# Designs tried in a protein design run: designed miniproteins, single chains, continued (3). Part 38

Each design is a single chain, and the fold is of that chain. pLDDT is the mean over its residues in the fold that is shown.

## One batch from the design tools (miniprotein)

Design m9384
Fold by ESMFold2-Fast:
Structure m9384 (fold): chain A 76 residues (1-76)
Amino acid sequence: KIDELIEKGKEAFQNKDYDKAISYFEEALKVAEKNGDYKKIAEAYQLLSQVYLAKGDLEKAREYTKKAIEAKKKYL
């Protein structure tokens, strides 16, 4: 389930295993997209932005932040 993937990703992020965190959040994003769950899509993009920021990838962090904002507009 999406929530389990997000929790696993957060655990990996806390352990500074950024590639594993990205993998879990990308999988959560795919499931959320398949379900049309824009709230979870926004959450997954926001979490991906945080991981890329921690990796120093400012461009990807900014891109995912924009995608999260757009997804939030869909469920509000």
Scores: mean pLDDT 86

Design m9385
Fold by ESMFold2-Fast:
Structure m9385 (fold): chain A 106 residues (1-106)
Amino acid sequence: DLEVQKLIMNGVLLAKQGEYEKALELYDKALSLDPNSVRAYINKGKVYAKMGDYEKAEEYYKKAIELAKDNPRGQARAYENLAKLYEEMGDYKKAEEYKKLAEQYK
């Protein structure tokens, strides 16, 4: 769906500018059109990580993994973001585990 892709792309641009609340609003609109959008959940997780809400970031990345059962690329991206999240949290052991999982799906 081009409209879902456009909403996600505009959300990513807003997040890069630090407009996190507006980015989340666009991702929520994308999810209202496609409730199973792996890309929207990954990008919500990224925004929450940038806001320092690591618990919500992990929750959305795990939701993306669950929805990406038959989407190896989506699984790899979500695991890569979980690895980066755990590095930011200082949990290098868990970061390494998620990095290895990401490499299995590439």
Scores: mean pLDDT 90

Design m9386
Fold by ESMFold2-Fast:
Structure m9386 (fold): chain A 50 residues (1-50)
Amino acid sequence: QFKFTFTNKSTGKEVEVVGTGPIPILKEQAAKELGVSVEDIVLQKVERVA
């Protein structure tokens, strides 16, 4: 699995999503958690997790 850290471009607020799958799907999940559109989400980093 990987831990993906996404940031809202407007607020700088971060959310972490852990999973396996296409980046667009994980980005969509991050957008839902932050309550913003997918276009406002930036992938900041990816970390391998157990």
Scores: mean pLDDT 78

Design m9387
Fold by ESMFold2-Fast:
Structure m9387 (fold): chain A 89 residues (1-89)
Amino acid sequence: SMAEEMAREAIRKAEEAIKKAKEALKLGSGKALNRAIAAALQAIGAIFLAEYALRTGNEEMAREALRDAEIALEQAEEALKEAKKEAEA
């Protein structure tokens, strides 16, 4: 179903966000660390919403989970970019 497809995509993007946040945590300090932690927590929340959507078939919740996962991924990517800059300076 559409809810299942969106929820699975949300989980995939959220897991990618967590991976990038972990990479940022290894390289950076200061602002990059704070952004990475925030992104990881947002991604964890998106996974819980997506799992709920999978369990209930709730399309609206799946859409919200996907949006949250996309935001988390964007923030994790920014954190990793900042962390790499900090590590190379």
Scores: mean pLDDT 88

Design m9388
Fold by ESMFold2-Fast:
Structure m9388 (fold): chain A 66 residues (1-66)
Amino acid sequence: MEEGKEFADEKMTELSRRADEAEKAGNIDEAVALTIQLIAIAVAKHFGASKEEIEELYKRIEEQLK
C-alpha cells in the first residue's frame, strides 16, 4: 500500500522540478503538460492508488497530451 504513495511522491517531485525548469526556459506548453501530470498523480495518491495504477495513469496522460 505505501509503495503507491512513495512512487507518487517520487514522481510528483520529478514532475515539479521538470515543470519549474520548463517554466524558467519559457516552454509554457511543456510546463502546462507536466503540471497536469503532477495534479493527476496527486489526485490518484489521494484516492489510494497502487504503484501500478499510478504508473499506468502516468503513461495514459502522456499519450493524451501528445
Scores: mean pLDDT 78

Design m9389
Fold by ESMFold2-Fast:
Structure m9389 (fold): chain A 62 residues (1-62)
Amino acid sequence: GLRQEILSLIGEILRIIGDILDLERQLQEALAKGDKETAKELERKIKELKQRLDQLMQQLRA
């Protein structure tokens, strides 16, 4: 039912937020080491996850 769908959606949102936080930590470490190539890769991955998060958040608000 709709409630189970909403709870599943919230669960996916929380998982993605956790993934973003882990990647943000890795990005800070790469930047501290001056590893610009790794930093760019992590920035791209974070951007993709943030786009997915925005899509899911829009579904919750609809």
Scores: mean pLDDT 85

Design m9390
Fold by ESMFold2-Fast:
Structure m9390 (fold): chain A 109 residues (1-109)
Amino acid sequence: SLTITTPSSVTVKLGESATINFTLSQPLSGTPRVSWYKQKPGQPRQLLIYGGSTLAPGVDSRFSASGSGTNYSLTIKNVKKEDEATYYFRTLNTAPPTDSPGTTLTVEE
């Protein structure tokens, strides 16, 4: 089974860039089918990026993603207080789909 390692928490200063790294225990089989999500308490999980790098409709252009092999990342530029949330990586290359552990982003002034 695929295991995904990510930091449990990341702290970033307001206005700085945050990068969350996701490390896979093994490369994905075939074409990577990967996406990133944002989860706030009491809200449904929001799709941020799909197809490896495509921004979902309504998502701020400050969000970007990249990766290949076993290394994937989500980057948030010019971080705002509203970006405080738990972030997840998902792959559809496994059956069932595999979700990363959540990474909680904290923004400090």
Scores: mean pLDDT 88

Design m9391
Fold by ESMFold2-Fast:
Structure m9391 (fold): chain A 83 residues (1-83)
Amino acid sequence: IEEKIKKLLEEAKKEGLSEEELKKIEEAAELAKKYVEEKKLPFKLAMEIAGAEVTGFLEDPLKELEKLLERAKKEKLEIPPPE
């Protein structure tokens, strides 16, 4: 689960997400991790709940995260240098 979160953040950073957008993805992922550990929820369900809590949607929070990634790719948001 942590490795999946790390990959998601690495992809987002490579694709041009801002630091603020990365922080929101990280918040959703950390909430999902807590739900998996505390409530023994499957990661997919945990991400749906966490994403809905962070974004205010229950339609498909996992797709909302994908949507953020796709938006960053399309709009080529300016990102601070990695170092």
Scores: mean pLDDT 63

Design m9392
Fold by ESMFold2-Fast:
Structure m9392 (fold): chain A 58 residues (1-58)
Amino acid sequence: MEEKEKEYRRDVAELFRLAEQGAPKELIDKKLQELKTKYNLSDEEIERLRAAVEEARK
């Protein structure tokens, strides 16, 4: 894995950990926007991450 991909996976894992610990939706949304800006993610990619994060919370 490239270093950028490794950093992305770490950031995504941290987001999932926060969701599993019951972080509020506002914090999850803020982290998703930070990832969008940092990694130039599309709206579709952010929606997929949001859906996966909400699933992890269940």
Scores: mean pLDDT 78

Design m9393
Fold by ESMFold2-Fast:
Structure m9393 (fold): chain A 63 residues (1-63)
Amino acid sequence: MEELIKRVKEALEQGRFDELRRLIDEASPEERVFLLLYAASHGTPEQLRELGLDRLAEALKPK
């Protein structure tokens, strides 16, 4: 888990959306949920749109 979070963080920082998507796709179902929540919380709106998570990110934003 922690290694996958680190790789996801690096992919987000580098703007490697293809690599980020592959990391999520290769993760176990349980790990995938945590990685998607992490990306939604820490990604920019542009990064989240590339992953199809823009709506999830909006729902998780504090008012």
Scores: mean pLDDT 67

Design m9394
Fold by ESMFold2-Fast:
Structure m9394 (fold): chain A 70 residues (1-70)
Amino acid sequence: MKEKPVTPEEVLRHAEEGVERILKAKTPSEKAALYTATRILLVGYELEGADPEAVARARQLIDEAAKKVE
């Protein structure tokens, strides 16, 4: 039996934590690494059968955070 799917609340919480880390990143390299790591995490949730709407919302939050440049 596969592990229990991640809850929508957990997906969104981890996305919000990822957003905060990306926005607080001081170097372009750190920002890119945090963005990539969070995107990989969300792909993992999708593959485990997490709620598609929560995953889509999480991706939107991460993508918007990553678009913030000086």
Scores: mean pLDDT 75

Design m9395
Fold by ESMFold2-Fast:
Structure m9395 (fold): chain A 71 residues (1-71)
Amino acid sequence: SKAKIHEEILRIIGEILAKIGEIFDLERKIKELEGKDEEEVKKLKEEIERLEKEIEELKKRLKELSEEYDK
């Protein structure tokens, strides 16, 4: 069961890193659109907030799984 927990931990870490990468891409796009398309910038900022919330939920799950792995 520890092997299964370890695999799930790695999967969640991968998802967190992917979402962090998406945030960096969105932040870069915001800088390129700043002063050109304020409505698109607003939508991209809302998408970043969504991704940040998803990362926090994944971090909580990661902590729970790490505690189970250490049992």
Scores: mean pLDDT 86

Design m9396
Fold by ESMFold2-Fast:
Structure m9396 (fold): chain A 113 residues (1-113)
Amino acid sequence: AEEHLRRAEEYVRKAREKLEAGDNDGALHYAELAGLAVAEALAVPGLPEEERERALEILREAVRVAALASGHDEETAERAAERAVAEVRARLDAGRAPSAYAAPPPGGARNPA
């Protein structure tokens, strides 16, 4: 868990550096890696509340950078970050798992028509 959070922070730092350098593709790539590392940390059973809060703050930063790298204004980026954090919180509450565990059961999603 902590190792994933440390990696996520490093990826967010790199994403910001790429964004400041005008490398929007690089910024988006590192922001996506940060989001994945956050999802891995949040999937750990028994994650302390403090680490969960830290993971959500890293996610907020990653989504903000990704939105800016995609050509959105800071206001839109802030709204996207707030929405992403809210969605992840809702998924954790409902399923105790990030989207990686939201796969439908085998054969359940395809009707044999």
Scores: mean pLDDT 75

Design m9397
Fold by ESMFold2-Fast:
Structure m9397 (fold): chain A 70 residues (1-70)
Amino acid sequence: SNEELLEQLERQAKENPDDALLWANLAMALALTGKPEEAVKYAQKALELDPDSGAGKLALSIAKKALEEQ
């Protein structure tokens, strides 16, 4: 389920808090499951850890678009 996926991704990110890719993956899943405000927060965290993160930039773009659609 979406809830199980989000819990798994959140656990992975919290266990590896300096891994920008894990925060970007969590942000992407949040944006795609109707939680764009949280998605923006974690996409920004990924970019703070790695400003060149392609996954972080993509997650932020998707999160902002999802936020505009609500």
Scores: mean pLDDT 87

Design m9398
Fold by ESMFold2-Fast:
Structure m9398 (fold): chain A 73 residues (1-73)
Amino acid sequence: MKPKIVTPVEAALAMREGYTLIDRKVADSEEEAEKLIKEFQEKGADLVSIYKEGDKYVVDAYKRDPSAAPRPL
């Protein structure tokens, strides 16, 4: 499944809805950031947040955590 690319603010809101930060990496270039997105996609990330900090890209990966919901059985 393709991870949805979101803003850091949207990612913070998603964490309140049961999404958990699974990884955070910094890329020195746009190409490295794209590689990180693919890596996180392979890890099963549901959301990826990217923002530019100076000459670097901060990439955060999130996955929905269903354990926030009560047990159905």
Scores: mean pLDDT 73

Design m9399
Fold by ESMFold2-Fast:
Structure m9399 (fold): chain A 65 residues (1-65)
Amino acid sequence: GGGSTSGAAAAKAGAAGDAAAALSGQYEMRVNDPRSEEAGLRGAEAGARGDAAAASKGGQQAHDD
């Protein structure tokens, strides 16, 4: 799906979510709480799922072009 603006925006959103989760996890790790670490991993996983769905949608759009 090369050239899809929607795909690029979705990928950026996914990367931003991952970065935010990593920064949040690094901060919370300082508190020595395993629950905070799990929350960070779950956030990253949710972001990855959204990115995959958006990529699939973008591919369909590119094919229609």
Scores: mean pLDDT 56

Design m9400
Fold by ESMFold2-Fast:
Structure m9400 (fold): chain A 93 residues (1-93)
Amino acid sequence: LKVELSEPVVIKGSDTVMLGVRVYNEKGELVDAALVLLDSKGNTAVMTINPGKYEIVVEKAGENEYRVTVKLLDENGNVLAESEPVVVKIPKI
């Protein structure tokens, strides 16, 4: 299993950034997807049909700047795969 984060996309006129999540199997086939929303305060929301499957780790990297990592979990809460961290700068000044 491989978890991949997209490039951050700023929602125009907001302090919110969108990150796409894609999950690939060992054959490179897309098996799941989710959307992470991150605000300027470091609050997250996950849009997914499998809400218990994802753990979002947010670490403050600077002022309005966050390091985001997504973990894929099994039914017992064990980590199956982890994304590379993505650094997100949010435009709220």
Scores: mean pLDDT 79

Design m9401
Fold by ESMFold2-Fast:
Structure m9401 (fold): chain A 69 residues (1-69)
Amino acid sequence: SMAAELERARELARQITEAIAADDKQGAVELLSELNGVDPSSMSFSELTDKATERLYRLELEERRQRRG
């Protein structure tokens, strides 16, 4: 379900924030790649963060739409 996918994405986002705070760039890249469903070598760190932000936003919008019905 979209709700379960959003919850998993939020947990990954929390772990990414912790990795960045710990200056663990390698861990952050791996977690961002998992959140985006892409290979870690496929794009830059900034592209991975931008894509992750877009994905979270889209999942939250879709979850809200499903709750409205």
Scores: mean pLDDT 80

Design m9402
Fold by ESMFold2-Fast:
Structure m9402 (fold): chain A 62 residues (1-62)
Amino acid sequence: AEEKLKEHEENVEKIVESVLKVLEELKKRGLITDEQVEQGKKALEAGKKSLIEWRRKQLEKE
C-alpha cells in the first residue's frame, strides 16, 4: 500500500516537474508573465496535494 502511494506520488511529481519546465520556457520566450508562472505553480501544487491525499484515503479504506 505504502509503495503504491510512493509510486503514485513520484508519477504525479514527474508530471508537475514537466509542466513547470514548460511554464519556465514560455516565460523565457516572453509568452507569459512571472505572475502567470506563479499562478500555474500554485494550481499545480494544489492539484498535486489533492491527488496524493485522494490516493492515500483510498489505500486507508482497503
Scores: mean pLDDT 78

Design m9403
Fold by ESMFold2-Fast:
Structure m9403 (fold): chain A 71 residues (1-71)
Amino acid sequence: GVEEARRLLEEALRLSRDNVVVASALHDALQALEISREEAIEALRKALKVAREQGDEETARLVEEALRLLE
């Protein structure tokens, strides 16, 4: 659920804290979780794209798991 998705995103943020672009997308996804499921799914899809473009495979995996928990 939402709490599990939040924990995965917090872990991803911890791992990606030195990558400003990835960290920014993860912060947007965390904020979207407080607004609605639909906003969270959109923000997570954007974060997944950013993580993949940056070559951050571990963050991409965690974002994919979070997205699966909300879909």
Scores: mean pLDDT 84

Design m9404
Fold by ESMFold2-Fast:
Structure m9404 (fold): chain A 57 residues (1-57)
Amino acid sequence: GAVERAAKETGLSPSVIEAAKKLLEEGFSPELVVKMMVASGVSEERARKAVEAAESL
């Protein structure tokens, strides 16, 4: 699906992109989603790429 394609293009796991998408759909801002993902152990650069990919879906 679209998540798996975005994961291959960004080098991220599908689960990371799906997590970003879920948080955005719950109404959290992109900046807050990045901070939440960093707090859970994702690097800031990867978190930002995951949010950008999720926003394009």
Scores: mean pLDDT 82

Design m9406
Fold by ESMFold2-Fast:
Structure m9406 (fold): chain A 89 residues (1-89)
Amino acid sequence: MTAEEYYIEGLRALYEGKYEEAVEYFDKAIELSKDEYLIALAHFYKGIALYKLGKVEEAREHFETARRLFEKLGEVGMAAQAQRLLDSL
């Protein structure tokens, strides 16, 4: 599977409420990807899955990583969304 395929499977698991499986898929996407935007997205959605599992401090770390990467890439809207989730933790 490619990094993009793992990311898509992670999103499916997340929307199905399979939060542990979602985390594993996003970890594979991060490990295999060289695309900083895809890595940022995987950290962002991994943060959401971790928050749903009650792992608040781990979720915070992944939202902070996603926000930093989105800021680096000029993705102002996604960086703002990551900051909004951080502020709500």
Scores: mean pLDDT 92

Design m9407
Fold by ESMFold2-Fast:
Structure m9407 (fold): chain A 103 residues (1-103)
Amino acid sequence: EITKEKLQKAAQNVLSKCPSSPKFKSLEEAKQALKNGECLNVCDFAYALLEALKEEDSSVIIDFLCLQLKVCGEVQFRKHLESLKIDELIEKFNELVSLCNAL
């Protein structure tokens, strides 16, 4: 399916186009902002996704994506996924939403 390498390159490409450094120093700080009800902007989302992709446990990536979806809502979350320019990820959007709702 969608490889970790493909997601990593996509997140790096988004982050490289950002005019300022991300607000967060770690994935945990970004997750704390989400837990406080703050939707991450596209640059902070790309940074946090890249940090999550450094983890060996793929559940960390899914947990992060589901948390972003829950806080931002489907419309904004879809726009963030579209920024990665991975067509397969958009094709799997409804499947990812269903997975997150099951967690």
Scores: mean pLDDT 81

Design m9408
Fold by ESMFold2-Fast:
Structure m9408 (fold): chain A 57 residues (1-57)
Amino acid sequence: SLLEQARRSLERGKEALAAGDYAAARTGFWEARRLAEQAGDEELAKEAREGYEAVPV
């Protein structure tokens, strides 16, 4: 489902961020937000957006 895909992408983003892979972290959070918005899960979309914004420039 879109929700399960969104959760997996969010988890990948968090794992990449913890590993210092900022490019992979951004991709994971961006994908998670897109999928969460398509699924109508506003809280998941917010968490993904906040994750994306937390990635160092």
Scores: mean pLDDT 86

Design m9409
Fold by ESMFold2-Fast:
Structure m9409 (fold): chain A 89 residues (1-89)
Amino acid sequence: SILEDPLRLEILELLYVSGQALSVEELAEILGVSKSTVSRHLRRLAAAGLVEERTLPDGTRVYRLTEATAEEIEKLLSEERREELRKRF
């Protein structure tokens, strides 16, 4: 399934704790992986309806959780995990 990949789950968790739309570059830096790897995962998450893609006026693509996905991720995240993720920002 789409969530079988630990990196895709971590992308969703990071988007949740940020509370904001994040770029491919920001996620790649936080995760320590290539922008192409993050971009591929975000396209799959968007195709599955788990994230929304927006293009900023400068051409930068940013991603945020859909409302339904945010509600599901909230249920899965312990306060300890939220604290760990917040330290990456």
Scores: mean pLDDT 83

Design m9410
Fold by ESMFold2-Fast:
Structure m9410 (fold): chain A 69 residues (1-69)
Amino acid sequence: DEEAERALAAALQARLAEALAASDDLVVAVVLPGADPAEAEAQLARLRAQAEAAGVTEQRGVVFAPPRD
């Protein structure tokens, strides 16, 4: 269910936003198993933009998505 996957991704993004608020120079993006690659790219891009807006000087993005079979 694409909607359920998106909701779960949004929940993780919210937790990452909380972690970012507690940290001053690190951003991490995680993609759930089975997530759409396009959604993964959008999530990473959004976190990068958020980091830039927050003035973070170092950004690290970790994208993890299992291959389609």
Scores: mean pLDDT 58

Design m9411
Fold by ESMFold2-Fast:
Structure m9411 (fold): chain A 81 residues (1-81)
Amino acid sequence: MAEVEAELERLAAEAEAAIAAGDLERAAELLRRAAELARGRDEAAQAAALGALARVLEQLGRHEEAAELRERAREAAARAR
């Protein structure tokens, strides 16, 4: 748990830094890694990572992928309860 939580926090921080730098492709890569790491381990973290990834993909013009990820984020958020 603690190791996964620390890595998720690191990936989130790096993704935020990439977004601030305008490196949206790097941010998307980091958020995909965070979502995969959280899958089946931390449904709230998975939902957050998928939601953030969808926002980055919208900025990249990848609207269909963003819509699918938003739906998956909602499902993960529901399971976190």
Scores: mean pLDDT 83

Design m9412
Fold by ESMFold2-Fast:
Structure m9412 (fold): chain A 95 residues (1-95)
Amino acid sequence: SMEELKKKLVAQLEGAVELLKKIFEEAKPKLSEEEQKKLEKELEEFEKEVKEAIEKIEAAKSEEEFEKVREEEAKKLTEKFEKLKKEIEEAVKKS
């Protein structure tokens, strides 16, 4: 059902935020204060975009609206997740 698909997508998006927070906290001791501040801001922006995406997902009234939101928001957030994860990894390598 659409409601089950919404729940699964919301859980996946929330899980992505928690995973990035864990990766960042584990990386933190190896990062400069400047890199920590930069990555904290990028992580906060990612969390905000995830919250906005969840609101759009929950607001979808039809399967067509849900699929459009899923394709637009999930693709964007997946790309941003991978980019931020790589930025954390590269910051650790520079340290």
Scores: mean pLDDT 86

Design m9413
Fold by ESMFold2-Fast:
Structure m9413 (fold): chain A 61 residues (1-61)
Amino acid sequence: SKQEKVDKLFEEIKKETDPLKAFNLAVEVYKIAKESGDEELLKKAREIAFYAQDLVDKAAA
Protein backbone atom coordinates (compact mmCIF):
# COMPACT_ATOMS: atom_id res chain seq x y z
CA SER A 1 0.00 0.00 0.00
CA LYS A 2 1.01 3.66 -0.30
CA GLN A 3 0.95 4.00 3.49
CA GLU A 4 3.47 1.12 3.79
CA LYS A 5 5.75 2.87 1.27
CA VAL A 6 5.52 6.14 3.24
CA ASP A 7 6.26 4.35 6.54
CA LYS A 8 9.28 2.56 5.01
CA LEU A 9 10.69 5.81 3.58
CA PHE A 10 10.20 7.59 6.92
CA GLU A 11 12.20 4.87 8.70
CA GLU A 12 14.97 5.40 6.09
CA ILE A 13 14.83 9.19 6.67
CA LYS A 14 15.23 8.75 10.45
CA LYS A 15 18.36 6.59 9.90
CA GLU A 16 19.86 8.83 7.19
CA THR A 17 22.91 10.84 8.34
CA ASP A 18 23.11 13.02 5.20
CA PRO A 19 20.56 15.89 5.46
CA LEU A 20 20.28 16.29 1.67
CA LYS A 21 19.57 12.57 1.19
CA ALA A 22 16.97 12.75 3.98
CA PHE A 23 15.36 15.73 2.22
CA ASN A 24 15.25 13.87 -1.12
CA LEU A 25 13.54 10.91 0.59
CA ALA A 26 11.01 13.34 2.13
CA VAL A 27 10.25 14.68 -1.39
CA GLU A 28 9.53 11.08 -2.51
CA VAL A 29 7.16 10.66 0.47
CA TYR A 30 5.32 13.87 -0.49
CA LYS A 31 4.92 12.70 -4.12
CA ILE A 32 3.47 9.35 -2.96
CA ALA A 33 1.05 11.09 -0.55
CA LYS A 34 -0.06 13.61 -3.21
CA GLU A 35 -0.71 10.80 -5.73
CA SER A 36 -2.74 8.87 -3.10
CA GLY A 37 -5.33 11.62 -2.56
CA ASP A 38 -5.28 10.61 1.14
CA GLU A 39 -5.47 13.68 3.41
CA GLU A 40 -3.91 11.84 6.38
CA LEU A 41 -0.96 10.66 4.25
CA LEU A 42 -0.53 14.19 2.87
CA LYS A 43 -0.52 15.62 6.41
CA LYS A 44 2.09 13.02 7.47
CA ALA A 45 4.19 13.81 4.37
CA ARG A 46 4.18 17.53 5.24
CA GLU A 47 5.34 16.75 8.80
CA ILE A 48 8.14 14.56 7.38
CA ALA A 49 9.11 17.35 4.95
CA PHE A 50 9.34 19.87 7.84
CA TYR A 51 11.52 17.40 9.76
CA ALA A 52 13.90 16.95 6.80
CA GLN A 53 13.99 20.71 6.08
CA ASP A 54 15.00 21.33 9.70
CA LEU A 55 17.90 18.86 9.30
CA VAL A 56 19.10 20.75 6.19
CA ASP A 57 18.76 24.15 7.90
CA LYS A 58 20.75 22.99 10.95
CA ALA A 59 23.51 21.53 8.74
CA ALA A 60 23.80 24.86 6.85
CA ALA A 61 23.99 26.99 10.03
Scores: mean pLDDT 81

Design m9414
Fold by ESMFold2-Fast:
Structure m9414 (fold): chain A 66 residues (1-66)
Amino acid sequence: DLEELKKKAEELLKKAKEKNDEESETILLAILDGLDVLKENKASKESIDEFLKIAKEKLKEIEKRL
């Protein structure tokens, strides 16, 4: 679900900012921007599913280090 991913990314972004983790901030901002681009461009279901898979793995790695 795009909304669940967005909420998780926003939560982690807040934590990254509090910890001054610029690398995590950059990745999280890229994920949030990517979600907006998918919505604006009416991306295919296949493109959305691929993005969700990649983004979830990145969020999992960031969460482990925050």
Scores: mean pLDDT 81

Design m9415
Fold by ESMFold2-Fast:
Structure m9415 (fold): chain A 56 residues (1-56)
Amino acid sequence: SALEEQARRALELAREALARGEVATAKSGAHDALILAQQAGNEELVEEARRLLEEA
C-alpha cells in the first residue's frame, strides 16, 4: 500500500540520518514512519520504527 511504501521510505531516511549522526532528523523520521506504519496496520514496520526511536 502507499502508506507501507511511505513508512518504509521514512525508515530508510531515518536510518541514513542516524548513520550520519543526525539524531534529531533520525528521531523525526522514525516517528513519521511509526505513524504511517500504524495507519497501514503493518505490525512489523511499527516494531522497526519503535526500535529505531529507542536506538536514536
Scores: mean pLDDT 85

Design m9416
Fold by ESMFold2-Fast:
Structure m9416 (fold): chain A 80 residues (1-80)
Amino acid sequence: KKAIEGLIKGLEELIEEVKKNPKMSIDEVIEKLKEIVSKLEPLSEEVAEKMFNLLLKISEAKNLEEAIKLLEELIEELKK
C-alpha cells in the first residue's frame, strides 16, 4: 500500500512537471518515470506489469499530451 501511494504521488508530480516544461522529450518522461519506480519498495507483480505496459505506451506516444493522458489513466487504475 505504501509503495502504491508513493507511486501515485510520483506520477502526479511528474504530470505537473511535464505541464510546466512542454519542451520535455518523451525519453525524459520515461527516465523520470523509471527513477520514480527505482525509489519505491518492490511493487506487486500486478502493479509492476501495469508500469511496464505504461512505459511501452509512453515510448509510442506522439506527444506530451498523450503521455500525460497515459499517466492519468494509470493513476485512476491505481486509486481503485
Scores: mean pLDDT 78

Design m9417
Fold by ESMFold2-Fast:
Formats: structure tokens, sequence, C-alpha cells
Structure m9417 (fold): chain A 63 residues (1-63)
């Protein structure tokens, strides 16, 4: 099974953010995607405040 986790940041993520996220979760990432968005999605793990610009990081893990 694949597990997908979304994080919304109000600051641009560091260059090593994908590695840090994998390490914190103890999983091997299959893919990582970073996008600038004006509004964080409702399913973002860490939530967000409406009307702010965010950097959405989507990490997909394989077991």
Amino acid sequence: MEVTVKFAFDKPPLADAPEQLARSLGLTPKSVEVKEVDEAPEDAFNGATPGKKYYLVTVTFAP
C-alpha cells in the first residue's frame, strides 16, 4: 500500500526537506512534490490559514 502525506508551509521548504520528512516518518519516500499555492488543501496534515501563500509538499511512501 502507498501512503501519501501533505504538508503546508508558509515558508519555502529547505533543499533537504524531502529527506527530513522521510527521516521523521521512518519511511522511504517514493516521490516528493513541492508546489506554491495560494490556499492549502483541506487534507493538508499540518493545516493552514486561509488567504496565505503556501508551499505544499506532497510525499508518497511505499511500504
Scores: mean pLDDT 62

Design m9418
Fold by ESMFold2-Fast:
Structure m9418 (fold): chain A 62 residues (1-62)
Amino acid sequence: LKEKAEELLEEAEKAIKEGNYEEAKEKIEEAKELVAKLLEQGDTESATELSKRIAELEKKLN
């Protein structure tokens, strides 16, 4: 789960750099779903770290 979320956020960052904001938003949304699953598993540290990265990427979209 954590590795897949990290991969999705890397893809989102690349999409932002390329100006593909729709793709970036889709990847961020998928990563958010994985973060929710990490929280359900009790992996609060990974979920918190990924949530910070998501927030940084969302700032670039606005």
Scores: mean pLDDT 80

Design m9419
Fold by ESMFold2-Fast:
Structure m9419 (fold): chain A 74 residues (1-74)
Amino acid sequence: IDELIEKILEAMEKEDFETAAKLLGEALRQNLSPEELEKIVKAMEEYLKKNPNADSIYHLMLLYLKQELKKKQA
């Protein structure tokens, strides 16, 4: 999971929206545990907190992941 998070954050930093979206899609397709998905969510939240001018698409991706996490915790 840590390697996947690192790749996602690297893609976000490079503004490689296509790679970031593909990596997140793969994570969701792999049916990650709620704990693993929470790690991705927290890493993205931390990145966006440090990079407030990051593209709005990343905020949308984060909202989607938070919603998916909520469904798995129900």
Scores: mean pLDDT 77

Design m9420
Fold by ESMFold2-Fast:
Structure m9420 (fold): chain A 90 residues (1-90)
Amino acid sequence: SMEEVEKAVEEALEKMRKQKSGKEAYDVAYETMKELAAKQPSKAEALAVLGEAMELATKRMLEATKEEDKQLWSFVGAGALRVASELMAE
């Protein structure tokens, strides 16, 4: 659901802001998106919530005024895309 996606993305962003490097922030985003997908009852539903996460990340990135925030949202989108690509390869 959108509520589950919003919660996962907000929790990820809080953890990402506490990291010391972009790589560590990206790893948090990827792990969070992987966990979000794993909670879904099917591959189709996992892909749907990852699509919702990518859409939300794009919207938040466009709304962000700070370069750091834009980068964090881009990591969320990239993480979701990576997990979706891994699922489609199965």
Scores: mean pLDDT 85

